# Designs tried in a protein design run: designed miniproteins, single chains, continued (5). Part 91

Each design is a single chain, and the fold is of that chain. pLDDT is the mean over its residues in the fold that is shown.

## One batch from the design tools (miniprotein)

Design m19151
Fold by ESMFold2-Fast:
Structure m19151 (fold): chain A 90 residues (1-90)
Amino acid sequence: SRLERALEYLGLKMEELEAIKESTEELLKILEERGVPRSVVEEAVLITGDRTRGVKLALLVYEKYGEQALKLLIDFSIEEGIELIERAVS
């Protein structure tokens, strides 16, 4: 899945994401309290296609990479786009 590819790209494990037991509402509060930019949350939600998984991904990426989180999420989306185009023309 796209999420599995994103986790691999970011050096994260599915088990780390699944270990997050907080509700989506509680995670949104945690993200705000920790100063996670809205852009990081929005990009993570776009990558996952799911709000619950997206907020979990945003938390993990920001905890690991801080201010570099948005760049890495965007870089993943660009690299994935290139790979999908290459596969389509092969």
Scores: mean pLDDT 84

Design m19152
Fold by ESMFold2-Fast:
Structure m19152 (fold): chain A 91 residues (1-91)
Amino acid sequence: SAAELEKKKKLLKEAKDYIEKAKEFLREYLATKSREHLIRAQVYLFKAKSLINTIKNEDNIVVSAPLSPEELEKKIEELEKQLKELEKELG
């Protein structure tokens, strides 16, 4: 329905915002080495993943161990690719 499509588009925008916040906090971590920035980057990454799972009608339970900065960067890139694919699918 049009209402479901609009809801998914809203979630997509929120997921994009969370990914940008994750990227920003990861950049801050690489500059400062502050663990608080790394933790915040992970929190925003997992929030984005939860929204992406919702758009895909997948289980929202994200069970994840703490990620290294390198793993976090790779996961951000993976989710950015998924967001671009979803954006094309939703029009």
Scores: mean pLDDT 83

Design m19153
Fold by ESMFold2-Fast:
Structure m19153 (fold): chain A 66 residues (1-66)
Amino acid sequence: SARDEAVRRGIENMLSDFSVDEVLQMVDAAEKRTEELYKQGVLSDAQYKESQHTIDLIREMARERS
């Protein structure tokens, strides 16, 4: 989808500016924050699923660069 392509471009830009290790550290922090917000009831199931999909995509793209 166009949204998925925009997200992928953002990740590619991130990987061009930062090392794979730096990006993985950033995504680990984002995952921890997302889980915290979900446990606190701040994020809906749909929002949590969307965030997990983005986190998984970042990890997959970072792995491809390694």
Scores: mean pLDDT 84

Design m19154
Fold by ESMFold2-Fast:
Structure m19154 (fold): chain A 61 residues (1-61)
Amino acid sequence: SRERSEEALRKSFEEDARLLEAAKPPSKEEVEERIRKSGVSREELELSREIAERLLTAFAK
């Protein structure tokens, strides 16, 4: 199910971001470049943007 995949991705990114922040800060540019260069569908792109924005907010803190 798509919703389940979205929720799993969100939690995975959020938890991984916390662990990376403790050990090493993640690259915001890397996340944005993946979105730009990705050949994913429009819906997947939009989903990626939402996840990226939330990650960026957590990193920026």
Scores: mean pLDDT 64

Design m19155
Fold by ESMFold2-Fast:
Structure m19155 (fold): chain A 55 residues (1-55)
Amino acid sequence: GAEMAEKLLRDARADEEAARALREEGEKGSATAYAAAGILEAGAAFNRELAERAA
């Protein structure tokens, strides 16, 4: 329902924000940070898709 969709979108936004910070560290030369950003971005995209299905 809508409540679950709102939670999933909130979690996705938090992961997207964390991924942005990690991408900045990746640009400074951290391959680990770059990889972690990609994982968080993929998780956020999945949560957004689940939110659409839950609404």
Scores: mean pLDDT 85

Design m19156
Fold by ESMFold2-Fast:
Formats: sequence, C-alpha cells, structure tokens
Structure m19156 (fold): chain A 85 residues (1-85)
Amino acid sequence: VKELAQEALEYAEKAKKAAEEGDYEKAAEYLSQAAGLLNNALSGASGEAAERAKEYMKEAGKKGSEGDVLGAAEYLAEAARALLA
C-alpha cells in the first residue's frame, strides 16, 4: 500500500510540474498513472486514511472534469499523502 502511494505521489508531483510548464499531454499521462496507482493502493487500504484519500480522489475527478489539470494533480498528491500519513 505505502509503496503504491509513494509512486502515486511521485507521478502526481510530475503531473503538477508538467502542467505548470504547459505540457498538458505529459501532465495527463502522469495523472493517469497516479490515479491508477492510488486505486490499487486503496484496494488494500482501510480506515480514516483510506476514506480521506477517497475524498481527495473525488475532488481530483471534479477538477479534471472542469479542465483544471493542475488542481487535479494537487488533489491526487494529497490523496497519496493521506495514505502515507
């Protein structure tokens, strides 16, 4: 679980950096990797940390649907940090 959450955090931070640099194609690739890793981490996680991570992933989904790639990346990073706490 923590290994997957750590990898997800790395991809979310890469997505944030790519979005800040205007590379939205690379940001989208990194967001997809982060979301996949977080879903895998959550399948093995329980308790308050897992519920908090799910809420952050829900917010990331909302930001993504609004076209806010940077906001989506920030929430996926917070989801990963919640699982690492």
Scores: mean pLDDT 81

Design m19157
Fold by ESMFold2-Fast:
Structure m19157 (fold): chain A 79 residues (1-79)
Amino acid sequence: SAEKIAEEALKIARTGNPFDAEVALALIEMGFALAVRSGDYETALKLAEAGLEAARISGFPQEVIDRLEELIKELKEKL
């Protein structure tokens, strides 16, 4: 399931390896796209939150962090 993808992706991101963090984000993006396409906003929210965590671990620019936080806010308004 997309939720399991998020869980595995966060485990990978937490290794502290920059390559693993990039892989984790790619998996989260794929799961998020599938969840949104199916109208599963609850799973999409969990994936967006996992993506935010992975981006923070990887040291992504603040602009990326801010955009993910805004996406999470928008998804919560749909639930």
Scores: mean pLDDT 73

Design m19158
Fold by ESMFold2-Fast:
Structure m19158 (fold): chain A 86 residues (1-86)
Amino acid sequence: SPMDVTKALMGLLGVSTEVWVALRAGKPLDVDNELAALQAMRERVADIPDVVALLQRAIGVLQEIRATGDLAAGLERLQALLREFV
């Protein structure tokens, strides 16, 4: 539904903001809750391939942040994904 698409985009913006806040504070970010949220959103929009592809790429960025702790690189990738939607 349009509401599920809007929630997915708001979720991606929210996650990007959380990464930015953690980076600016110089603190590590536990992305497990954010990963679970984006995975749940992907299932809700499974009928919209372009949004699924965007969420899957965002999930990949968060998985890389979890593996490396590189918030700066992760933020840049998330911001690039958001620009593709504008």
Scores: mean pLDDT 81

Design m19159
Fold by ESMFold2-Fast:
Structure m19159 (fold): chain A 86 residues (1-86)
Amino acid sequence: DLAALAEGLRRTADEVAASGEPVGPELAEELRRLADALEAGDAAGALEAARRLLELAVRYAVSQGFDEAEVRAAAEELLARLRARL
């Protein structure tokens, strides 16, 4: 259910915004943008928001010591799966 997924994304955005993490506000904004696009049936907007979210996630993971190539490969796989389901 896309509506349930969108609500879960908004809940996560609220939690992330309240976390005090420096990346929190940007992450929350992109999570809400993704939720809005999914509810609107906007496949292009959903993919764009998901790409921005994954870019932020990759940047954060690399800052925490994860390997950039490995995290980027995982992000690209997630985007491919999302695109295939839209």
Scores: mean pLDDT 79

Design m19160
Fold by ESMFold2-Fast:
Structure m19160 (fold): chain A 123 residues (1-123)
Amino acid sequence: SPLVEALRKFLDESSLDITDEQKERILKAVEEALKNATLEQQIVIRYFLKQNKPAVAALALLMRIPAGFVPLLLNSPEEEQKKILLELAKPFLSDEAYQRLVEEAPNLSVDELALKILVEILS
C-alpha cells in the first residue's frame, strides 16, 4: 500500500520520540482501516500523499475525515491546518492529551502534529 510505505518511511525518518511499539500499532491500525476504505477515503489519502503528508493521510483515514475538509487542510496556512486537525481530533482525545498537543503544536510541522495525534488516539 502506498500509504503504509510512505508512513513507514516517515516514521523511520522522524526525529520525534516514538517507540517501536507505537510505530507498529500505528501501521497495524492503518493496514486494518485500509481493508474497509471507501472510494472517498482512498481519494482523500491520494491527495495528502501527493502533498507528502503521510501522517495526515493516515489520520484522515482513521478519523474518517470528510472529503470536504481536504481543501481546507491543503489550502489553509500551516497554523490554521494544525488548528483544524486538533479540532477534528478532539472527540478522539482525552482532555489532557488535547491540552498537551495544543501546547506542542507551534513547535511541530502539520505532519508531525498528525503523527503525535495518531500516537494519542491509538494509546
Scores: mean pLDDT 87

Design m19161
Fold by ESMFold2-Fast:
Structure m19161 (fold): chain A 82 residues (1-82)
Amino acid sequence: SRSVLLNAKRDLGLSDEEIAKLSKVSTEDLVKGLNLLKETVDLIKKGELSEEEYEKRIKEIAKLLGISEKTAERMLKKLLSK
């Protein structure tokens, strides 16, 4: 939905191009992917995430959001930075 995308733009610092790509994703996959991204950020901040689990989560986020693993990592780094 538009409200989910506006929240993602605000919270993740996504570009208009990245938002346009995410607008093509189903609402179900968009919500799942963004929730997994937020959960992964929280686990990293707590020091509770292994490198192996990190890689698996990045791949799943990229798959759900229809983006590259590099884009998923950039989104995650933006959330870790603030």
Scores: mean pLDDT 78

Design m19162
Fold by ESMFold2-Fast:
Structure m19162 (fold): chain A 67 residues (1-67)
Amino acid sequence: AKVVEIEKVGEEQYAILLDGKEIARANIPDSLFEEVKKKVQELVKPDDTEEEVKEKAAKAAEEALKK
């Protein structure tokens, strides 16, 4: 199964990793990091493609920022 992780790489900047490979980066306030991480991990399925994981991660970040 594919494993999705989110790692801090700078001030309010996070790398999205799929099986240890960086596939995307997002600007996320530290206060919203745990919420975004939880949403990404809930949305990603074991059979998702790299592109589907990227889109789900971007959507989770945008939804957290709108709240």
Scores: mean pLDDT 73

Design m19163
Fold by ESMFold2-Fast:
Structure m19163 (fold): chain A 73 residues (1-73)
Amino acid sequence: SETEKKLKEILESYGLKADELVEELVKNKDDPLKSNELISKAAAEAAALETDRAARQKTAITLANKLQDVLDE
């Protein structure tokens, strides 16, 4: 689906493994608690991969917003 493709492209652009996380995000898109948990975990993993410590918070927020925007479509 277009949603799965967009989520995969976003996650891979941050250096994350996408396949299982995309499946879980799509499955839980209508569950706000689980969706928010999955997005928060992905954001934390992306931030941990960010070598510039000063940029980590921005990386986390930006990824979380991108994932939420796709799920809100």
Scores: mean pLDDT 83

Design m19164
Fold by ESMFold2-Fast:
Parts: sequence; C-alpha cells; structure tokens
Structure m19164 (fold): chain A 66 residues (1-66)
Amino acid sequence: SMQQVLQIAQQSGEYLKKAQEYLKNGDTKKAIDYANKAIQIASQSPQVYPGTSEQAQKIIDEAKKQ
C-alpha cells in the first residue's frame, strides 16, 4: 500500500517535472500533455491526487495563456 503510494508519487512527480520544463521552454502542447499524464497517474492514489492535480492544473492554465 505505502510502496504503491510512493511509486505513484514518484511517477506523477516526474511527469510534473517534464511539464514544467516544457512550459519553461515554450512547448505548451507538451507541457499540457505531461501535466495531464501526471494527473492520470496521481488519480490512482487519493493521497497523491490533490497536490499533483493542483500543480498540474497551474501548468495547464499557464500554458493556455501563452
């Protein structure tokens, strides 16, 4: 159980990091794609989902402004 939560947190966190890097480089389509992937992975854990989805949504919102 705890091991699965850690795995989900790590995987979703890696997708968030990629989304942030793409956003910083102006690749808004990839930023949105990776942010959505982070949300999908995080949705498997109620413990990980709230924090990850909030951060991912901020990335998506910023990407849409560019």
Scores: mean pLDDT 87

Design m19165
Fold by ESMFold2-Fast:
Structure m19165 (fold): chain A 73 residues (1-73)
Amino acid sequence: SNLKKLSDEEIEKIFNEADTDGDGTLSGAEIGRLGKLLAPYLSSDEIGQLVIKADTNGDGTITFEEFKKAAKS
């Protein structure tokens, strides 16, 4: 995927720009912001699949570790 071409620093920057509260997790509106930030790299369908893959607990929240694993896999 196009995200595999990004450096770890670029992946962290995208996550941090979505994480408006700085709590290290994304939920609700922050996940929507993540989708907008990923639009230059992924289609809407690919963004949806990435979010599902990153939400390993199924609780509707994404940690940086989950996001990085999904992006780099």
Scores: mean pLDDT 78

Design m19166
Fold by ESMFold2-Fast:
Structure m19166 (fold): chain A 64 residues (1-64)
Amino acid sequence: MSLEELKKEYWELRDEAVEKFLAGEEVPESELERLAEIEKKVIELDPSFREELRAFQEEVLAKM
């Protein structure tokens, strides 16, 4: 699996988790574990992804 495919899977799973959270549904532990696994793998391949995640989180918080 390419770095690009891993990043795509991460954002898709994250969007699903956010949707469930906003709907008042419990996010399955397996989805949270998968997100953490992908994040770790992507950071190992591209350490700048950690900065990308921080920037995105700051932007989302600023809009809340």
Scores: mean pLDDT 75

Design m19167
Fold by ESMFold2-Fast:
Structure m19167 (fold): chain A 96 residues (1-96)
Amino acid sequence: RTESLLQKAKSDFDRSYNKVVSLGNTDIVNSFYSTNTDRINDLLGISPVLATEVLRLSTEIFDRMAENPENAEKILKGDQKYFDGLLAAERARVAA
């Protein structure tokens, strides 16, 4: 069920966020979390499938930051550009 997948994605996202924050990365991670949460809330009204995919990709970014704390900012900046591109493309697809 899509609802179960969305709930799991939300749980995974929150867990990965908390793990990265616990490693001492704050301002950049909090900024990304806030911006992404706003995007997800906006997307839930459009497509739960797209919202779930955004949560999954954001979780991957946090997991990579947790694996490489010294490179967290570089990972976030690189992946955020890729992520924003995918999100824009998917929004265009849904709007069509």
Scores: mean pLDDT 69

Design m19168
Fold by ESMFold2-Fast:
Structure m19168 (fold): chain A 72 residues (1-72)
Amino acid sequence: SPVEEAEKKLEEYQKEAKERDPRFPDISNLDSVSRSTALTGAMIRSIGDNNEEALEATKKTMEADDELEKEK
């Protein structure tokens, strides 16, 4: 289903983000508000660390989260 595909995409992007930033939060079991807060924190840390790869991976994860919320 579209929801299942969006969830799978979110999980895949989360794995990539964790490879770029070991401190990246596990968002799979968080509610939407907590996920948004955690992702914003990860983005701010990536900017502070000047880690462009982690920033891009975090942005992709945020976009995947937005798509998942649209499908629900």
Scores: mean pLDDT 79

Design m19169
Fold by ESMFold2-Fast:
Structure m19169 (fold): chain A 119 residues (1-119)
Amino acid sequence: MLKEVEELLKKAREALEEGIKNNKLEEGLKKAEELLKKAHELVETPEEQALLLRTLGELQVRIIVELYKKGKLSKEEALEMLDRLEAGVQRALERGLLTPEQAAELLALIAAAREEILA
């Protein structure tokens, strides 16, 4: 189970990045979403749940930045989405759904994305 979840999460990241690289963000998003849904259906342990949640946060940061760059999100909308994601990461940490290390990694990605949008 864990190996299957990890493989689906890896494929979801690859699908999104391939879509971004080839200017097919919509197709990459759809593929990543299908793979994430399959991963969610296989998750049974807290460790697997944390991996899924970390990957969801990582991909959401990436999507927000790319939608902003393509003019599909305003600067205000993108920053509001990052703010909500940051609050979600903090709540997941407080509830023990993410390790402190996983939460710190996601918060660093959110901070970097916020700086990129504000530049």
Scores: mean pLDDT 86

Design m19170
Fold by ESMFold2-Fast:
Structure m19170 (fold): chain A 64 residues (1-64)
Amino acid sequence: GVREASENAMKARRALSKVLKEHPDLTLDQVAELSRIAAEMARQGKSEEEIYQALVEKVEQLRK
């Protein structure tokens, strides 16, 4: 429902904001990729913590 969509958007936004604060040197393309992953995971019902952990793992892969 509308409420669930709003809660999912907020979870994705909070997890992404934390990652971006910790990694300010990410490129616009990398930020777009992380945003896509966060939104997709939130739609799948993942928790804010699960989304955050997945984004951290993705950042590590992007920095290699």
Scores: mean pLDDT 80

Design m19171
Fold by ESMFold2-Fast:
Structure m19171 (fold): chain A 83 residues (1-83)
Amino acid sequence: MTEVELPESASVDEIEQAIREGLAESDTVRLVITTDTKEKGIEAANKVVEAAQRLGAAVSIKYEGDKVVATVTRLKRSERAEP
């Protein structure tokens, strides 16, 4: 599992790039974003969710005091290719 630490100022595009690079090496990447308030933590979590959705990846968010820990997992293509 790849772990990446990002600042609370990281943009959705920067988070997306970190997820892409992590998922290139592993099926799961852990992102850690340190914030000084829960409100900033929620904002950071929302940015991670948006970035993961852009990549079609699953995301799980955990709040740990002053930090947000996001686990992003590569979604495998469904075997059902036709209706």
Scores: mean pLDDT 76

Design m19172
Fold by ESMFold2-Fast:
Structure m19172 (fold): chain A 95 residues (1-95)
Amino acid sequence: SILDEIENRALDLFLSEVPWLLTLSPEEQRILADSYRGYLRSRGYSDEEIQEIGDRMMDLLRERHPEVYAQIRADPALYEMSRYYLAVMFHETLS
């Protein structure tokens, strides 16, 4: 479906950025998490919608790329930032 194509495209874009994401400090991860959340709010998403999209995309990452998911999950700050970043990637693929 079109939705499956969008989700897969968003996930692929996120995966291309993972090497960079793994170089981020905890402070950079926090700043980016706040920035991504703020961006999504500015685009009209509610906090509930951001949470739902991010969690769905993280579940997809876990199913399709369990090794990448395990690396991200090991760092709570990286996990939180990645959840918001995946929601941003999903939004960008809709545009």
Scores: mean pLDDT 86

Design m19173
Fold by ESMFold2-Fast:
Structure m19173 (fold): chain A 91 residues (1-91)
Amino acid sequence: MEKLLELFKKADSNGDGKITLEEFEKVVDELAKILGTSPEELLRIAKEADTDGDGVIDEKEAERFFELVREKYGQEFADKLRLAFWKVRVS
């Protein structure tokens, strides 16, 4: 859990509640290792969640990302990611 919190804090460095694809790319290798997948696969899912195509993942698109992770990797992985994301944002 703590490792996920650190990665999300690193990605959301300006605290505006939005994560750019560029910020996500900075942490995707470490996140992929934690989830037991490839950085290319996680980046593909993140791009799929970016429904407006602007390269920015807002709250609604983050929920979409967690849903896609749940479908592919299961509920536990999605729950861990969601909890880490919201803890960073509420802190």
Scores: mean pLDDT 70

Design m19174
Fold by ESMFold2-Fast:
Structure m19174 (fold): chain A 89 residues (1-89)
Amino acid sequence: AARAEAARLYAEGLLAASAGDYATAVRHFEEALRLDPEPSAELLAALGVAYARAGDYARAVEAFERALSLDPTNERTRANLARARAKLA
């Protein structure tokens, strides 16, 4: 099922990020996002971190803003958003 596939891709993305392979993490998280019509704040925040670590600060900002729309009180995501925005200034 697409939901099970999205969960697997999210787990593989986390594993790739843990290994420092942020390009692979981005690909897995983007595929998970494409398969999940209601993505979690956790997936969006993880994608934002992977984009930022890969140097794509514009997409990191977008992902973190979406994550905060679902979980507005997440201080870690808010801090990560501020750092990504600073990289664009």
Scores: mean pLDDT 88

Design m19175
Fold by ESMFold2-Fast:
Structure m19175 (fold): chain A 79 residues (1-79)
Amino acid sequence: SEFAKKFLEIVDEVMEEMKEKLQKEMGFSDEQIEKLFDGGEGRKFVSSLDEEQRKKLVEIIEEAWKILEEKMDAYLAEL
């Protein structure tokens, strides 16, 4: 569907920016980033990080989430 295509485009853009920040600012590998978004493994992975890493990770994810919400809201507003 057109909606699904547009949704995936927005998600891909936000995910690419977030992955770049995670790699550049935290030194995460692609495998670590994939693990982060696996439900149970993601929570376990986050719990294994030190306090400084968890704070930075939360900041990056919260910003990415906010950008995703803003882009989705803008798209849905045309409905």
Scores: mean pLDDT 79

Design m19176
Fold by ESMFold2-Fast:
Structure m19176 (fold): chain A 78 residues (1-78)
Amino acid sequence: VKELAREAVDKIAKYFEEQGKTKLAEYVKELGDVLIERGEYKEVADLIRNVADYLEAQGDTEKAEEFRKMAEELEKAY
């Protein structure tokens, strides 16, 4: 479960970096790292959903759905 949470957080941060959104990438990675270290995997899934909601609001619906699926898979794993 920890590896799935780490992979999801890193993938999201990488995507924001590739889009030039460095502050969002830093925010997701920093908060995600803290939540993972504390074993708060539900909160990691909630963070991923918040990112998906943001992307959907920006018109990036494909990535929003991809990240929502990752949050759902993480919730099933813990």
Scores: mean pLDDT 81

Design m19177
Fold by ESMFold2-Fast:
Structure m19177 (fold): chain A 99 residues (1-99)
Amino acid sequence: MSLQVTDEQSAFIENTFSSWIQEQEAKVKNKEDFIKLVIETAKRLLDKAKQLSQSSDPFDQQLAEILRQWARLLAETALKAAEQLGYEEAAKEARKLLE
């Protein structure tokens, strides 16, 4: 049951945020701007997850967990990229999202 619900919710998140990131990627001027965009996306996912986790609906709680997993993956990816490229401020923001 949870795997089927997770699959539909994951597809929605991937289509909504991955496609949006790809569209924005063409508009970013440099690697630092792209990393900042990934961090912003992770922040938006965490904010939505926090709102959903306040719900008494088990479905909303499962969706909140999925959004936290996606946000963590994006934050970890942004952190590694920022550290490798020496973007310390971006790396600091990504680390805060992983706490």
Scores: mean pLDDT 73

Design m19178
Fold by ESMFold2-Fast:
Structure m19178 (fold): chain A 63 residues (1-63)
Amino acid sequence: MAKKVPVEELVRKVAEGELTVEEAVELAADQIVKYTGMPREAARQLAEREIREAAEAMGLELP
C-alpha cells in the first residue's frame, strides 16, 4: 500500500483480537521498509518500539 497504516490502529486491532502483536509488528515493519528502505531487522525493532509506545500512550497492555 502507498499509505502508511498508523501504529495506533495496529495497536487497537491487537487489543480487539484482530491481530497478534507479531502480525502488527510485521505490518508496521513492512511499511517502514517500503517507506524508508531501512533493513528489515532494524525496521522490526523500530516497529516494535513504536507499537509499544503507542500502546503505552493509549493505556493498553499488549500480550
Scores: mean pLDDT 77

Design m19179
Fold by ESMFold2-Fast:
Structure m19179 (fold): chain A 65 residues (1-65)
Amino acid sequence: MTIDADELRDMLESLGIRLAPEDASEEEKRAGAEKALSVFDRDGDGVLDEAEIAEFNAVLATLTS
């Protein structure tokens, strides 16, 4: 399983986490998702593998109190 920047954005928005301002352009929202992805994307391929998704989910569990 892999998660790309668009899927990551959808997941974070579903949890109430904003990657860019509410009135941000699509480019700014994409940049926000790419920045979030790059924190967990250890191999730099633009997607999260199974291990990276597990680390991402662990971090999300601490953010969504």
Scores: mean pLDDT 70

Design m19180
Fold by ESMFold2-Fast:
Structure m19180 (fold): chain A 59 residues (1-59)
Amino acid sequence: SRGEEAARRAGEELARLLGPAAGRTAEGMLIKAYQDGASDEEVEEAARRAVASARRRLA
């Protein structure tokens, strides 16, 4: 699904930015939100915000 794909891509991007543990944690949390009833759009938004937050920490 779009939500699961967004979670996986965010996890990979966060792994590149902050390391594999951060990537796995972020992906797991996003997948859990999706399984708990979050919509595709809600997961995509959460994924975008997580990546943006990581980029801001590195700036």
Scores: mean pLDDT 85

Design m19181
Fold by ESMFold2-Fast:
Structure m19181 (fold): chain A 107 residues (1-107)
Amino acid sequence: MKKTKKVTTDEEADAAIDEIVELLRKAGYPDEFVEKFRELLRKVIEEATDPEKRETFLNAARYLAKLLAEGKITKEQFVDGLEALVREVLPNPSPEIQKLLEELRKL
């Protein structure tokens, strides 16, 4: 395992993503929703080249996942929040990211 002094390594990003999506799995969200959310987080991190933006995105996504898991926001509010976060870190998100957001909204 190659460790670096960067704010977010691939290993640190993967660990954070696993922790974030586990919040929703433990709250009883369907596996399909959890796995689509994992794919979205992974794709955003892959497309975001700035380590500071990666860290900010993951921390904000964790906060949204916690609010959803605690029943403080709706699924629709959660997806809207994720879309806003994606637009903040990626001015032009890929069609793959847009499709994952639409799929999450429909689940």
Scores: mean pLDDT 79

Design m19182
Fold by ESMFold2-Fast:
Structure m19182 (fold): chain A 62 residues (1-62)
Amino acid sequence: SDLARRLARITQQATNGGMPDEVVKEQLKELGLSDEQANEFIDAINSGSAELGRVVQELLAR
């Protein structure tokens, strides 16, 4: 889906440190995610890649 493709791009840029947390949050909100969902995603990136995969899958299911 278009959402999955955009999330993959944001994930890549965020994990490479190429995108500040505030910009990541804005991009996620533009995709229709809530502030809570965007914060959960950012926390997963900061905690490590093992958590990130699960959070992305959960967000795509909503």
Scores: mean pLDDT 73

Design m19183
Fold by ESMFold2-Fast:
Structure m19183 (fold): chain A 86 residues (1-86)
Amino acid sequence: SHMEELRQLVKEAIEKMKEIGDKVKTEKLSVEESLEYLREVGELTRKATEAAIEIGDRELLIEVASAALHGGISAAVQALVNRLES
């Protein structure tokens, strides 16, 4: 169903944003690579937020926000650290 497809999209986006946050902490990335991850988290956040709103699930929306903060802040911090070290 359309609702199950939306739920799957949100689940995959959450998992990917969490993976990005973890990768950024463990990989030696350039500034450009870190900024690409930040842009990817932004797009995943937009898609997952729109889908969670369509589903009408408050708990799912909170999980999206948590994953987005983890991925986004981790990528942004790594980009800044690499920029200052260059």
Scores: mean pLDDT 86

Design m19184
Fold by ESMFold2-Fast:
Structure m19184 (fold): chain A 92 residues (1-92)
Amino acid sequence: MEERDRKVQLLLRALAYLEAGEPEKAKEALLEAGLEEEEAEEMVNDPRLIVERMLELNKEDPEATYVAKLMLMSLEKDLEKRKKLLEELKKE
């Protein structure tokens, strides 16, 4: 019970860091939640996996679901912009 609540809070923290544009801190929060480094890296690259994990742990909480969806939308926009900037920088 307590362990589940702690994991949910760490997943929310990871989503908040990703929304703020801090993927390294998000990865640290995921690792602190007990995820393996490979899984944490995958979630940083695909935040939908964080949303899925959080929804599974907090299945009947509509507030957590709403917050996660809002963070995911904001993060998708930020990731697309970063991807385009990286492509421009590689343009030799």
Scores: mean pLDDT 70

Design m19185
Fold by ESMFold2-Fast:
Structure m19185 (fold): chain A 92 residues (1-92)
Amino acid sequence: MAQTSAPQRVEQPPGGSATLTATFPGPPPEQVLWLKTRPGEAPEVLAVITNGVATVVSRKGRVSASVSGNTATLTLTNMEASDNADYTAVGA
């Protein structure tokens, strides 16, 4: 079954940056998705990491993602007001 991290609230001024980490129990996940969620909106996929290869799906140039062991990291730079949301990592 997929393992979901607790949502992490991000609130930064325009042009700010945030680094988020999620640690999964057990062995390193084969796939990690980073999701942006807001109440009343569909989740937005920001990045997909499969077998250590990261693909940024949304906000290219302002988002980077990586996995090291059991820990997934998402970095947001040059943030806009619309980037202030809850962020969740899903490991499978």
Scores: mean pLDDT 78

